# Designed miniproteins, single chains, part 6

Each design is a single chain, and the fold is of that chain. pLDDT is the mean over its residues in the fold that is shown.

## One batch from the design tools (miniprotein)

Design m174
Fold by ESMFold2-Fast:
Structure m174 (fold): chain A 70 residues (1-70)
Amino acid sequence: SMFEELLKEKIKEVAKSLTEEERKKVEEALAELERILPTITDPRVRAQAEYQLRLGREILEEAERLKKEE
């Protein structure tokens, strides 16, 4: 719970610092990662990629939420 709260706060900090251009680059990078994910045969590399995909999506969701709140 404490770790999850700290992670959420860090995600919010990163989301606030993203420019529109940076956000688009992150979206493109995550889309590419999702596309290649099924081709990753090494379970350790796949787990790292899945973690990055999840974290990146949470950051983008928070950035979108903040944009709507002004």
Scores: mean pLDDT 80

Design m175
Fold by ESMFold2-Fast:
Structure m175 (fold): chain A 87 residues (1-87)
Amino acid sequence: MELERRVEELRARYAEKIAALRAQYAAQISPNVAPETIEEQILMYILLQEGDDEGFETLVERVIERLGGSEEERAHARAVARELIAE
């Protein structure tokens, strides 16, 4: 519930930026990439820019759950997310 509220706040605040980045990525990315994945990447970027480390980690966790995979793959994805926060 908290992540959903945060995403709605970001969509409202950054609506124009999200639309512009989606248009830019649509021009550069293969038609095989799901629009949902593009929006998730944009939201992750915005969360990092705002210093919302908790929101960023929560969104990453939701993507990991949706994609599934092994415990090793999930652990690796979480480690990468923590490294991005530490930058």
Scores: mean pLDDT 71

Design m176
Fold by ESMFold2-Fast:
Structure m176 (fold): chain A 119 residues (1-119)
Amino acid sequence: SEREKAFEEAKKKLQKALNDLRNAILSGDSDEVIDSKMKNVEKAAKEYYDLAETEEEIREIFRLGLETVWRLLQMGAKPEDIIKAAEFIRKTAEKYEKNPELVKMIKEIVDEIIELARK
């Protein structure tokens, strides 16, 4: 359907924005570049939320974001960058997710990732 095509394109844009952010962090790009990539992720996430209709599609946004942060942790990104990315995921959830139980769960996962990054 036309919606399915629009949704798939929005998902690809979000995946690209997340990959660009990850690559900028891992390459040691400037804070200005990283902030620009984070802004692109938020814009892509908003476009995805506007098209997402199912609970599974809505949950997929957070899976993609959390996987990006976990990959940064696994690849040895700087703790400050991991914390910044994790806090960004938390703030995005608080801003766009309407399910308070899911927001609470995402906050708990983010807090755990931040604690692991500080070690």
Scores: mean pLDDT 81

Design m177
Fold by ESMFold2-Fast:
Structure m177 (fold): chain A 114 residues (1-114)
Amino acid sequence: DLARRWAELSARSARLLAQGKEPVAIAEIGDEEKAFQRARELLDKEGKAVVPLVVTEDEAQELSKELNIPDPEEAVRIAAELMARAFAGELDSEQGKALVDERVKKIEEERKKL
């Protein structure tokens, strides 16, 4: 059961985070087994805490629209990195606002080009 394997990996990653290990983001579209294999290698062989974001092609397209990032692959990657930083406790309200403001500015610049 892949869901049980993910639950066990998540529990082990949470323990590593509690020990002060830096989280590593994994972003994958459509290949859950590939994502799991990569996460397992980082966790078991390298001792890294892993924050995986695995989505379908349709979910990646929705995330692209929701975050207003034209490339679905980049949208999933950025979302995974934000999740990893949140788990590390690095995202405070000021840093979150700065990231949102930067994204809004880029959206406005793209609108001016149209």
Scores: mean pLDDT 71

Design m178
Fold by ESMFold2-Fast:
Structure m178 (fold): chain A 80 residues (1-80)
Amino acid sequence: SRREEVERLLRAAEDVIGTLQSTGHPEAQQQAAQLQQVIGQLRNTDLSDEQAVQQQVQQLRDQLNQANDILLKIVAQQEA
C-alpha cells in the first residue's frame, strides 16, 4: 500500500540522516537538513492524493540519491 511504501521510505531516510550527521561534514549536515524538510513535507501529504504522494516520494528519492553522492564524495576525499 502507499502508506507502507511511504513508511518504509521515511525509515530509510531517517537512517540516511543519521549517517550524514555522523560524518561531521558541513555539506552532509546541509543535506541532512534538506532530507528532514522533505520528510516533513511527505508526512503532511494527504495519502489519498495519489499525484501529491507520487511527487513527494520522487522528491525524497532524488534527495536520497544526492545524499548517497555526498557520502561517496566524503569517503573519496578522506582516502586521498
Scores: mean pLDDT 83

Design m179
Fold by ESMFold2-Fast:
Structure m179 (fold): chain A 86 residues (1-86)
Amino acid sequence: MEEAKRKAIELIKEAARREMTPEQARVIEVMLDGELENGEVPSIDETAKAAGVSKQTIFDALRAFAESPGIRKAAEEAAALIEAAE
């Protein structure tokens, strides 16, 4: 399960790096790594500190993430990978 979850997160990170600015992709990477390591997504303040960005940049990254067809496709592939590993 941990391997499938790690692969799923890597697929989403790769899509974020392609579809978003480097700064926005870093925000998504910090949030996904936090969920993988601690079982919960870091707070906005924790993410801002870890990524070295403003809270506005985090909200912009989350909007770009939600609105990207490429990221949505990667998220669907990631979900299928996790489901298949269960």
Scores: mean pLDDT 79

Design m180
Fold by ESMFold2-Fast:
Structure m180 (fold): chain A 94 residues (1-94)
Amino acid sequence: VEETLEKVYEIVSKVLAEKGYDASRDSLLTQLLAAFALVFSETNNPVEAYKELTRFEVRLARGEDPEKILRELIEKLKSINFEMVEKAVRVFVP
């Protein structure tokens, strides 16, 4: 879980920095994209990814730790394709 979380943050931060955005781990954009890209990488379905993103945003609004939410999400996913995580971030960030 921890190694997967670190790899996802590394990919998201790298793509965001390449596009000139704030790539800090505490950035809301970084956290939202990490959640979206994880679900999209397994489902290849933007609707399912957006449903999970909405649940993530509700939990953030309630003051939950984003890294805790992401760890729970990673544990629910049976396989994570890191190449698809990178493609998701590259496609959905303008």
Scores: mean pLDDT 77

Design m181
Fold by ESMFold2-Fast:
Structure m181 (fold): chain A 89 residues (1-89)
Amino acid sequence: KLLEELEKRLKELEKRVEDMRTNFVGTENEESVERFKKEAEKIKKEAEKIIEEVKKSKELSEEQKKELIERAKEIIKKVEELLKKVEES
């Protein structure tokens, strides 16, 4: 089912953001920072893709669409906050 698939994808992205937060204190060199930035971009692209898929869906209610889009936007916001901290370090 589309809803269950989208929720699973969002949960996987939320876990990836938590993994990034946990590993943030380990970004002490240029190579670690580069890997962190690449992971952040992948998470953002997948979250943006989910938003577009949700908007185009004819199967989801307006309430379900709003909830899924808000979750994806929160993922993007958290990733951008982590990226800003890495760039300021």
Scores: mean pLDDT 80

Design m182
Fold by ESMFold2-Fast:
Structure m182 (fold): chain A 69 residues (1-69)
Amino acid sequence: SPVEEGRRALDETIERLKEKGITDFDEAVAEVSRTLQELRARYPDLPREDLMRLAHYAMEKVWELLEEL
């Protein structure tokens, strides 16, 4: 499903940020926002409520990333 693909894409984005050693909150937020925008472009019919759930998931992952750094 697009939501499951979105979660995978966000997980992959977070992994890339870890590999690059990104420690800046704003940079991490910008990268996950880019991933969400790409998902919207790929799935134009994705419900906004699902996009909001993915945005919440992305923010949880950003905080988790910064806690590990």
Scores: mean pLDDT 81

Design m183
Fold by ESMFold2-Fast:
Structure m183 (fold): chain A 70 residues (1-70)
Amino acid sequence: AEEYLKKGKEYYEQGKYEEAAEALVKAADLIPDPVIAANAYYEASKMYEKAGKLEKAKEARERALQLISG
């Protein structure tokens, strides 16, 4: 999880927003804490929006909401 979070930040700094989002999704998939995982999915959603990938952004946002809604 930590390695993918670091890769996400590196891609973000390089302006590679789609790759940053993908790394954040990978990190979130590996995080057992639902609140922390939801935050990672939400950050991925924002990165997909910056990349113009609106459908993937919506999917990441929905995954984040699913984890924090009971």
Scores: mean pLDDT 80

Design m184
Fold by ESMFold2-Fast:
Structure m184 (fold): chain A 89 residues (1-89)
Amino acid sequence: REELAEETRRYGEEKVRELEELSKGPAAEFMREAAEEVRRSTENAVRAMLESDEAGARTIRLVAKAEMDRVLEEARRHAEEAERRLREE
């Protein structure tokens, strides 16, 4: 349970770092908002996992990782769109 929570926290921290790197390019504001969403989601998931049994913690981890991946995918698409618009101007 605690090990699963720690894994989830590290995963979230890594995704935040990826979003922070993306914030150096186009759509910096969107990337910062996405990073905040991932931070909030990670904190909520870790708290819920520590309050759950082992099976519940595994389920929460799976859902949290999928949600973080969704946020990152949306952020990457936004960055690509912003880059294309800059090239067109």
Scores: mean pLDDT 77

Design m185
Fold by ESMFold2-Fast:
Structure m185 (fold): chain A 86 residues (1-86)
Amino acid sequence: MAEEHLAKAQEHARAAVAALAAGDEAAALAHDDEAIKHGKEAIEAGADPTKVTLELVETAARAAAEAGLISEEEAEAIIARARAAA
């Protein structure tokens, strides 16, 4: 149950980044809202909040680098910072 919600949150996080890269701010915001909703549902279903946050940050950072919004170096720095804060 929790795993399904986390997977959907990650899918929407990737879709939000793709929409942002395409210049579709409205679609990016809609996908961000769905990612937050599914992340919250994963936590309510018993997922570790820290794990959910780290998985979503890693998913979004890597997707942003793949889309050319940030560098791979910037993505790794974001991921390292999130892991250090956990």
Scores: mean pLDDT 84

Design m186
Fold by ESMFold2-Fast:
Structure m186 (fold): chain A 77 residues (1-77)
Amino acid sequence: SKEKEEELLEAAERLAEADAEEIAALRAEIKARFGEEALLRVIELAYVISKYGLKKGEALKKLEELKEKARKNREQK
């Protein structure tokens, strides 16, 4: 749902800015609340936010762009 997606985006922004001890706690919280699949998605979004200096609202579009480019690169080989 959109509500779950927004909550995962907020978690990703927090994870991107977190210290090492906070990262472990946030990962445990996300896994407990939303499951391991949601944790992986938060990690992906946090990576995009951190690497490209994005706000949470832009992270979804950038992640989708990167996944599409990765898919095309696999097909071009």
Scores: mean pLDDT 77

Design m187
Fold by ESMFold2-Fast:
Structure m187 (fold): chain A 102 residues (1-102)
Amino acid sequence: VAAAVEEGVRQLRAEREAAEIVEELARRHPDLSPRKRDLIRQILAALALQGASREELRARAEELLGLSLEELEELARSLADLLPSVQLELAVERAIAESEAR
């Protein structure tokens, strides 16, 4: 139970840090598509969970801008396989919402 709470806090912090970096990136590149923004955010969140620093995340965000949408989708899928727990809270929330609706 304590370990699960600690994991949840780490995930939330990683997601917030990734979101902040992507917002900074979007201000410099206002033409950045919503899909590409979401993929970059997911990749950065996964890297943050693995212990990447803010400087490393910023450097990676700039590198990821040079990738195609297809390359970003492939990378995001690969990282999701390594960090399935990143989606655990969202999966749980969706299950609860679905149960309440039907």
Scores: mean pLDDT 70

Design m188
Fold by ESMFold2-Fast:
Structure m188 (fold): chain A 59 residues (1-59)
Amino acid sequence: MNKELFEEALALGREAEELRRRRAANPSPEIDRQAAEVQARLRQLEEEHGEAVLEALAA
């Protein structure tokens, strides 16, 4: 397991979850933009490293 990728995926997952909670409570274009950026980065890691990133987020 790539420890750096695992830690990065977990950090991005936490940011995505926090942004989702903020969007539910107080939707704004800035929060939407930040959420899109985090999701794009997670998607990039998933495409480059596949199962390792998904496993990190599912744990």
Scores: mean pLDDT 75

Design m189
Fold by ESMFold2-Fast:
Structure m189 (fold): chain A 96 residues (1-96)
Amino acid sequence: SEEAERAKHARVLVSAPTEEAFERARQILLELAKEDPRVVGVEHVRTIGPTHLLRVSLESRAAAEELLKRLQEVAAQDPRLTVMSWEEVEGAIAGK
């Protein structure tokens, strides 16, 4: 089904006003990829001012939810980061 196909690909919106904040978020993605083989790719889609759009290709929705939880922990320590859930990303402009 189309739902099952979409579950394999996660898009993550990271709004980071500094390179340090963006690098920290990217480091978390790379660490997750190293520890979790379900992460098959991380791509920087584009940058608009302080906003960085990342696309993470994963094997399952469960892996995407785990990634979002880890990024939410970083966002809790740094309010400059905005992390979106799987459902939020599906309907967001970040998907375009």
Scores: mean pLDDT 63

Design m190
Fold by ESMFold2-Fast:
Structure m190 (fold): chain A 61 residues (1-61)
Amino acid sequence: SMADFKATPSSELFSKLSHEERIALSEKLEGIPDLAERQKVADDFLKEHFEKQKLKELGLD
């Protein structure tokens, strides 16, 4: 659950993650007290995740 930070447009991408991936992201964010740093980590995680998914769809990953 990411109820401890305000929703951003990128948080909609979070809903496309698997349950385990959402838990892993939540665990990373739990250790970060600063909201701006949390958003940066979440955005970076989502960018890498969907970049890798595109590579898998193309058979490159």
Scores: mean pLDDT 68

Design m191
Fold by ESMFold2-Fast:
Structure m191 (fold): chain A 95 residues (1-95)
Amino acid sequence: SQQERIEQLHALTEEVGRAVEPILEEQQANPSLHDVEVRQRLLEAVRDAVVRHAKKYNIPIEEAGQRTYDLAHGFGESPSRAREIGEETKRRLLE
């Protein structure tokens, strides 16, 4: 239902937020961390959060990949890199 989809989206937002918070706190505490290193950690955290969310709510593999793409693209990754991370989410869900 539409309500269930909204609740799932809210749960995903919460899961991603929890995964990203420690990385942003580490960057705040250590200004010598390079943007490239922070970006890589954020991508891995987002991917892993979407995988956990998809397993918990039985989200279709294609939808989980698309959610990962949208999140990665949303924080500045190129379409090709966002697609790569989305495909990685799909691979992790098949394990």
Scores: mean pLDDT 82

Design m192
Fold by ESMFold2-Fast:
Structure m192 (fold): chain A 116 residues (1-116)
Amino acid sequence: SKKREEKLQKLEEIYFKAVEALENGDVDTALRHIREGLDLAEELIKEYGEKEVEKDPRFRNILLGLMAITRRVAELKGDEEAVAEVDRLIRDYLAGKISFREAVEGLRRVVDRLEA
């Protein structure tokens, strides 16, 4: 739908804002944008259903991108446990052991830990 496409474009814009913040060393701004992206991903799952969201490869690519930048934030903060948890989420998601929703929820827990 038109609204789904607009939200997908917004999610992609949020991802690039997080990348830019991280490239500038602004870890707190990067975490804020990652959280905004996860909130929008959860909204899309609720509105359109997980299976419909998963059909669009942009969703998978953006989630993996959010995981990669979250991992980098964890490294910059010296949080080895958070790095290991993101690595586990990436491996399990790519192996099909966890769903798209479970991957979003797992990454949210890591972001919450890094913001504490």
Scores: mean pLDDT 87

Design m193
Fold by ESMFold2-Fast:
Structure m193 (fold): chain A 80 residues (1-80)
Amino acid sequence: SDDEDFEKILEYLKKNAEILDIEVREEGGLRVTKIKYKDKKTGKEFYDLFISADEVSPEDAERIRKLTKEAEEENKKLQK
């Protein structure tokens, strides 16, 4: 179902935003998708982060927290 959630987000973004970049990585049982997009109405740029895993270990949970924080920091820079 993680694939279904990712596809739903992509369809939403395609209708409401211009997709500038998509990075997909598979690391330690996690599939990490980072999407950079520009809002079609405001011209502002954003990052969205999508993480999927079959089972989440404590190490995976820590990694997810780090990736989420990095995406938030990038979004803050784009909003300045």
Scores: mean pLDDT 71

Design m194
Fold by ESMFold2-Fast:
Structure m194 (fold): chain A 59 residues (1-59)
Amino acid sequence: GSATIDITLTDGPALSDEERGDVMAQIEAAIRNSQSISLTLSAADVERLRAWLARVAAL
């Protein structure tokens, strides 16, 4: 099966470094296990996540 990542945008504060690490770990686990996850992220966190995914995809 395929993994799906659903992102809901919020006007809340950006994630802390620790919270960002937890989100990254959840995404990696979801991809590894082909499971879908739902995340609520600020626009700044989405841009940081996009940059991280672009770097990972380039490996």
Scores: mean pLDDT 74

Design m195
Fold by ESMFold2-Fast:
Structure m195 (fold): chain A 85 residues (1-85)
Amino acid sequence: SSLESMKRLADGLLSTIRSRIDDLEKNNGDQEKIDRLKKLYEDTEKKVDEIIKQYEEGKLSDDEAAEKLNKLLLETLKELDEIES
C-alpha cells in the first residue's frame, strides 16, 4: 500500500539520521549539529507515530496518511539538508 511504502521510507530516513548522529558522536563532531539532528530525529519520530495512530483510529485513510507522511518526509529532508550544510 501507499502507506506501507511511505512508512518504509520514514523508517529508512530515521535510520539514516540515527547513523549520522552515531558517526558524529564517535568522531567528536560538532555538538550543535548533533543536538539539532537528535531533535530532528525525535520530532520526526513523534510525528510519524501520530500519523500512524490517526490511521489506526480510523481518522485517516491509507491515502491521507501516506500524503501526510510524504509531506513530513519532505520537510524532514529539507531540515536535514539545512543542518548538514
Scores: mean pLDDT 89

Design m196
Fold by ESMFold2-Fast:
Structure m196 (fold): chain A 90 residues (1-90)
Amino acid sequence: LPVVVHTDEQIERAKEAAGKAARDKLESQGLTVASVEVTRVFVNTGEPLISVSLDITTTDGRRFDAGVTVEVDPETGEVRVVSVDVEERP
């Protein structure tokens, strides 16, 4: 199908999954996350994919840009994290 439609609930679940995945990645590197802010959400209309951009601050005052791609099945509501990219801001 050329158009994929997600509910607001599915988009919120994707944002939650993205924030958790980015937090887990940074914490696995020995960092403690202080805050996670969703800055951008792109809902793909051709694929069941949602791209979430995040601003993350750690307790030591470092800032990170994160990009997370989440697959959300529009029929089952199943959420799967596809990719997590995190880069420290200069």
Scores: mean pLDDT 81

Design m197
Fold by ESMFold2-Fast:
Structure m197 (fold): chain A 60 residues (1-60)
Amino acid sequence: MTLEELREEVQRNKEKIDEIEAKIKYKPFSELTPEERDLYHRYKLLENLILREEGKKPLQ
């Protein structure tokens, strides 16, 4: 999976990710569906990848 593909998937599911973040503030992670856990994991991976690869972005 490319960084761009991951970014597009996160952007497409932004509202769902916001809902997941709201859920985990008040509910254990185990109450999330597998799809919600996968989305949240990809969101966290995207954040970490952006931090590591900031200097490699085409817009530099």
Scores: mean pLDDT 69

Design m198
Fold by ESMFold2-Fast:
Structure m198 (fold): chain A 71 residues (1-71)
Amino acid sequence: VEVPSLEGASEEEIRQVKEELLAAIRAQDAARAFALASQLVDLFPEEATAVLRAIEAKDYAAAEAAVRRLP
């Protein structure tokens, strides 16, 4: 499965990834959430890294809070 970089992505593409990430976190789909959050690291390194760490810790409440901090 390819994990494309979002450095050149449109606002609509970034918004879609954020929406999919929030849905994956709510479904507790760690693999999908991790892949989606990894795509955001280059755009929002602090917030995306916080999401990744929360997913690795299986703290989905913290992961959802971190996603909500994404601009």
Scores: mean pLDDT 76

Design m199
Fold by ESMFold2-Fast:
Structure m199 (fold): chain A 87 residues (1-87)
Amino acid sequence: KKETLELLEKYKDKLDPETVKILKELIEEEKLDLELLKRLIEVLLSYKEEGHRLLAAGLVKKAPKEKIEEVLELLEKEKFNEALKLI
């Protein structure tokens, strides 16, 4: 938990405030370990639009913990519709 919050703090200025709020909630719910959080931040930073970042973070938040890795793989490939089918 401490390492995940420290990683989020390093990138918060490069992410939207609402996106950061969602990521913090995911960390507090113990849905993201350090590796999954690194992957999610990398995916979010690859998106140019705030709406796409919010959508991606929201999909991860809705996903069951055991499906988060699969959702991230689909988001890395920009397959938002396929990611929706996992939640």
Scores: mean pLDDT 80

Design m200
Fold by ESMFold2-Fast:
Structure m200 (fold): chain A 79 residues (1-79)
Amino acid sequence: MSEKEIKLKTVQLQVQALALRVEADIARENGDFETAERLYQAADEVDRLVKEADKAIEQGNLSEAEKLVNRAEEVLRQA
């Protein structure tokens, strides 16, 4: 994966994490606290992985950045 592709994916992952937080808020408002907790935890993990991927890009470690992005995508799939 190229640096530009990784950077595009980090932006897309941040947008998806924001969407998960909105869905978590809706679940919480409806009394589904288990779903809300799971979605908040997924959004927090995605944000953490994206932050680590950005640091890896800054250090020139594109292989590590790609692995972190792939992990974030997996977290979203399991949310």
Scores: mean pLDDT 88

Design m201
Fold by ESMFold2-Fast:
Structure m201 (fold): chain A 80 residues (1-80)
Amino acid sequence: SKDEAIEQISDAAFEAAKAIKEGNEEGAIEGIRKLAAVAKESGLLDAGISALEGLLEEAKKNGMKRAAEEAERLLAELKA
């Protein structure tokens, strides 16, 4: 359902942000990928884009190059 998809996006964004704060780049990438997949499958593109833009800025701030690159790639996919 849409409500379940919103919860999944929120949960994935929270886990990715937590991973970034903890220095866990692999966990950040996993959360970023899960968030984008749910947004794409559910059609909640605006919610996914907003969350990914926030995670991209946090990844850049924390020097997580691979997580930032993955967020940029997935942002391009959701905006297409």
Scores: mean pLDDT 88

Design m202
Fold by ESMFold2-Fast:
Structure m202 (fold): chain A 88 residues (1-88)
Amino acid sequence: MRSERAAENAHEAVRAGLDEDSVLLAALFGYQGVPFEDVPTALLNHTPQEFGDWMAEWGRRHGLPDDRVQAIAQSVEEATRREQRRLL
């Protein structure tokens, strides 16, 4: 499973003093196999909807109810939009 890479990317983001949005997105990219140093490039090459879908799949795999999955997906999409605005 890719959860080890997600945890590693989250740790690197926290160590770098990044905000909660950056930590969340770094973890999601780690789950998809993207190393921390490549996260800014990957973030600009993906849509907010793609990150929402990735988190929704994670939530469904862990048995979260549909309303919770939807709330998490929306939160991740908005976090992605905020980070993309900071990078642009």
Scores: mean pLDDT 74

Design m203
Fold by ESMFold2-Fast:
Structure m203 (fold): chain A 92 residues (1-92)
Amino acid sequence: NEAEQLVELGKNELLKGTRPSFEAAAEKFKQAIELDPNNKEAWAGYLAAKILLGNEAEVKAAEKALMKAFPDPKTQAEVAELAKKLVEEAKK
């Protein structure tokens, strides 16, 4: 699955822990979302990358896009929790 491969590449970029790697991660997760817009891990990774980049407006835009893609509050909370775990792993 191409979307799954892009998610794995995005995760690998997050683990490098640099601003350029966080930008590369955001791009990989965005491509994964374009291929499979229901992929929760791709959305979690995209949000995590934007949080790590530290631009509040971009984080807000990613959160709004996530809420539009997943109107269900339970799914929103699930994706937010996944994003939090990815952020913590990238900070090691």
Scores: mean pLDDT 89

Design m204
Fold by ESMFold2-Fast:
Structure m204 (fold): chain A 91 residues (1-91)
Amino acid sequence: EKLAKERKEEQEEVESMILTYTLGFVDFWRQARQAGDIDSALSRMNGMLDDVKSSLPPVISNSFSTAYNYVLGWMQKTLDQESRLADKLAR
C-alpha cells in the first residue's frame, strides 16, 4: 500500500513533466506553421523525442511517447478542421 502511494506520486510528477513538454511541442508547431517551415520543425521535434527516449527509463519514455503521439493526432485533427472550415467559407 505504501508502494502504491509512492508510485502514484511519481506518476503525477511524470505526468506534469509530460504535459509541460507536450505544451512546448504545440507551441513549436504553431510557430512552424506561421514560418511555413513545418518539415524542419517536425524533424527537430522527432530529434527531441529520440533524445528523451534514449535518456529516460523505459517506463517514462513509453509514457512520453504516448503523450507525443496524442499531440500529433490532435494537430492532424486541427488541420482537418481548418481545411473543412476553409471549404465551408468558400461556398
Scores: mean pLDDT 64

Design m205
Fold by ESMFold2-Fast:
Order: sequence, then C-alpha cells, then structure tokens
Structure m205 (fold): chain A 83 residues (1-83)
Amino acid sequence: GGVEEARRHARAAAASRDGAEALAHAEAAIRAGVASGTVGGEIAAGVGATALGMARAAGLSDGEAGRLAGRAALEALEGGLAE
C-alpha cells in the first residue's frame, strides 16, 4: 500500500501504450501518493499532478499527459530529483 502502490501505478502509467490506461494509472499514482501519508508519496503526488496539469495546459493528449505524469512521479519516488 501507500508509497509502493504509488510507485507501481506511476511505473504502469509511464509504460502504458494505451492512453486511457496511462491517464488512469497516473491519477491512481497521485491518489496513492497522497494517501500514503509519507513525505516521498506527497512529493511524488505533487510532481505528478503538476506534470499532468502542465501537459494538459500545453494541449497534450490524455495518454501523453498520463505518461509524462507517471514518469515525473516515478522519478520523484526513486530520487531522480537530484542534479
């Protein structure tokens, strides 16, 4: 549960070839991150939600937005935010 569920959904979103599945997994990853009650899960949810919002504002498809949000959330969970 929690952060592991968020990581599983983020990975599935990033890897999904179906646009509806990519979006659904990205949204599930964001919800699981918030529900985790962990700092890492909350950061991943924030990063994923921001990426999803920016992609939609830029006019990307639901599938492209979902895959981008999934990748962003996954990178945050795996510590990919360090330069």
Scores: mean pLDDT 83

Design m206
Fold by ESMFold2-Fast:
Structure m206 (fold): chain A 71 residues (1-71)
Amino acid sequence: SDIELLAVLDEQRNYRDFVKLALSILNIEATDEEIETLALQLENSILPERLRDIYDRVSVAYLKSAVEKVT
């Protein structure tokens, strides 16, 4: 699940790379400030409504990327 995957990333503390990869897969253009904010929000589990939508999309894209890497 997305939550389990994000828990692993929390242990590794690599939220910025996760966000960058997922946004690239979704073909979403984001500023460095938005990437940093989203990474910090993931770490602290506090998400504004706008970032919640991006968070959900990022999680889905990361799962898709992970599946593609093992196939």
Scores: mean pLDDT 60

Design m207
Fold by ESMFold2-Fast:
Order: C-alpha cells, then structure tokens, then sequence
Structure m207 (fold): chain A 77 residues (1-77)
C-alpha cells in the first residue's frame, strides 16, 4: 500500500511538471502493485491523461478530480 501511494504521488508530481510519460509509468507501477485489473489500469491512465490536459489549461481543480478518480481505480484492485 505504501509503495502504491509513493508511485501515485510521483505520478501526480510528474503530471504537474508536464512529464506525462513519467506520470504514466508510475501509474502503471502503482496499478500492478495494487493488483488492479488491466481494465482499471487503462481507465486510470485515461484519467491521468485528462489531468495532464487540465494542468496545461491551468484548471487544477479538474486535474485533481481526475487524479482522485485514477487513484480510486488503482486502489479498488
């Protein structure tokens, strides 16, 4: 669980810094550690992609909402 949250935290930081590739890599690692299904992992990646777009638009609230949805998908596994 702690390693899952560590990778999620790193993904959020990378996304906020505009490094979408690094964010996705950390989300995939977190999903595998949490035992998330491929389906949950794919949905989490989509939400992180939407979060990155929201950060670029300056909409931090929308970005955070997408990150929360992705985190819930990873931790549901």
Amino acid sequence: EDEVLEHIGRAATASANGDAQEAIEHVERAAKLAGATPEQREEAIKHFKQAADAYKAGDRETAKAHIVKAVNLVLEG
Scores: mean pLDDT 78

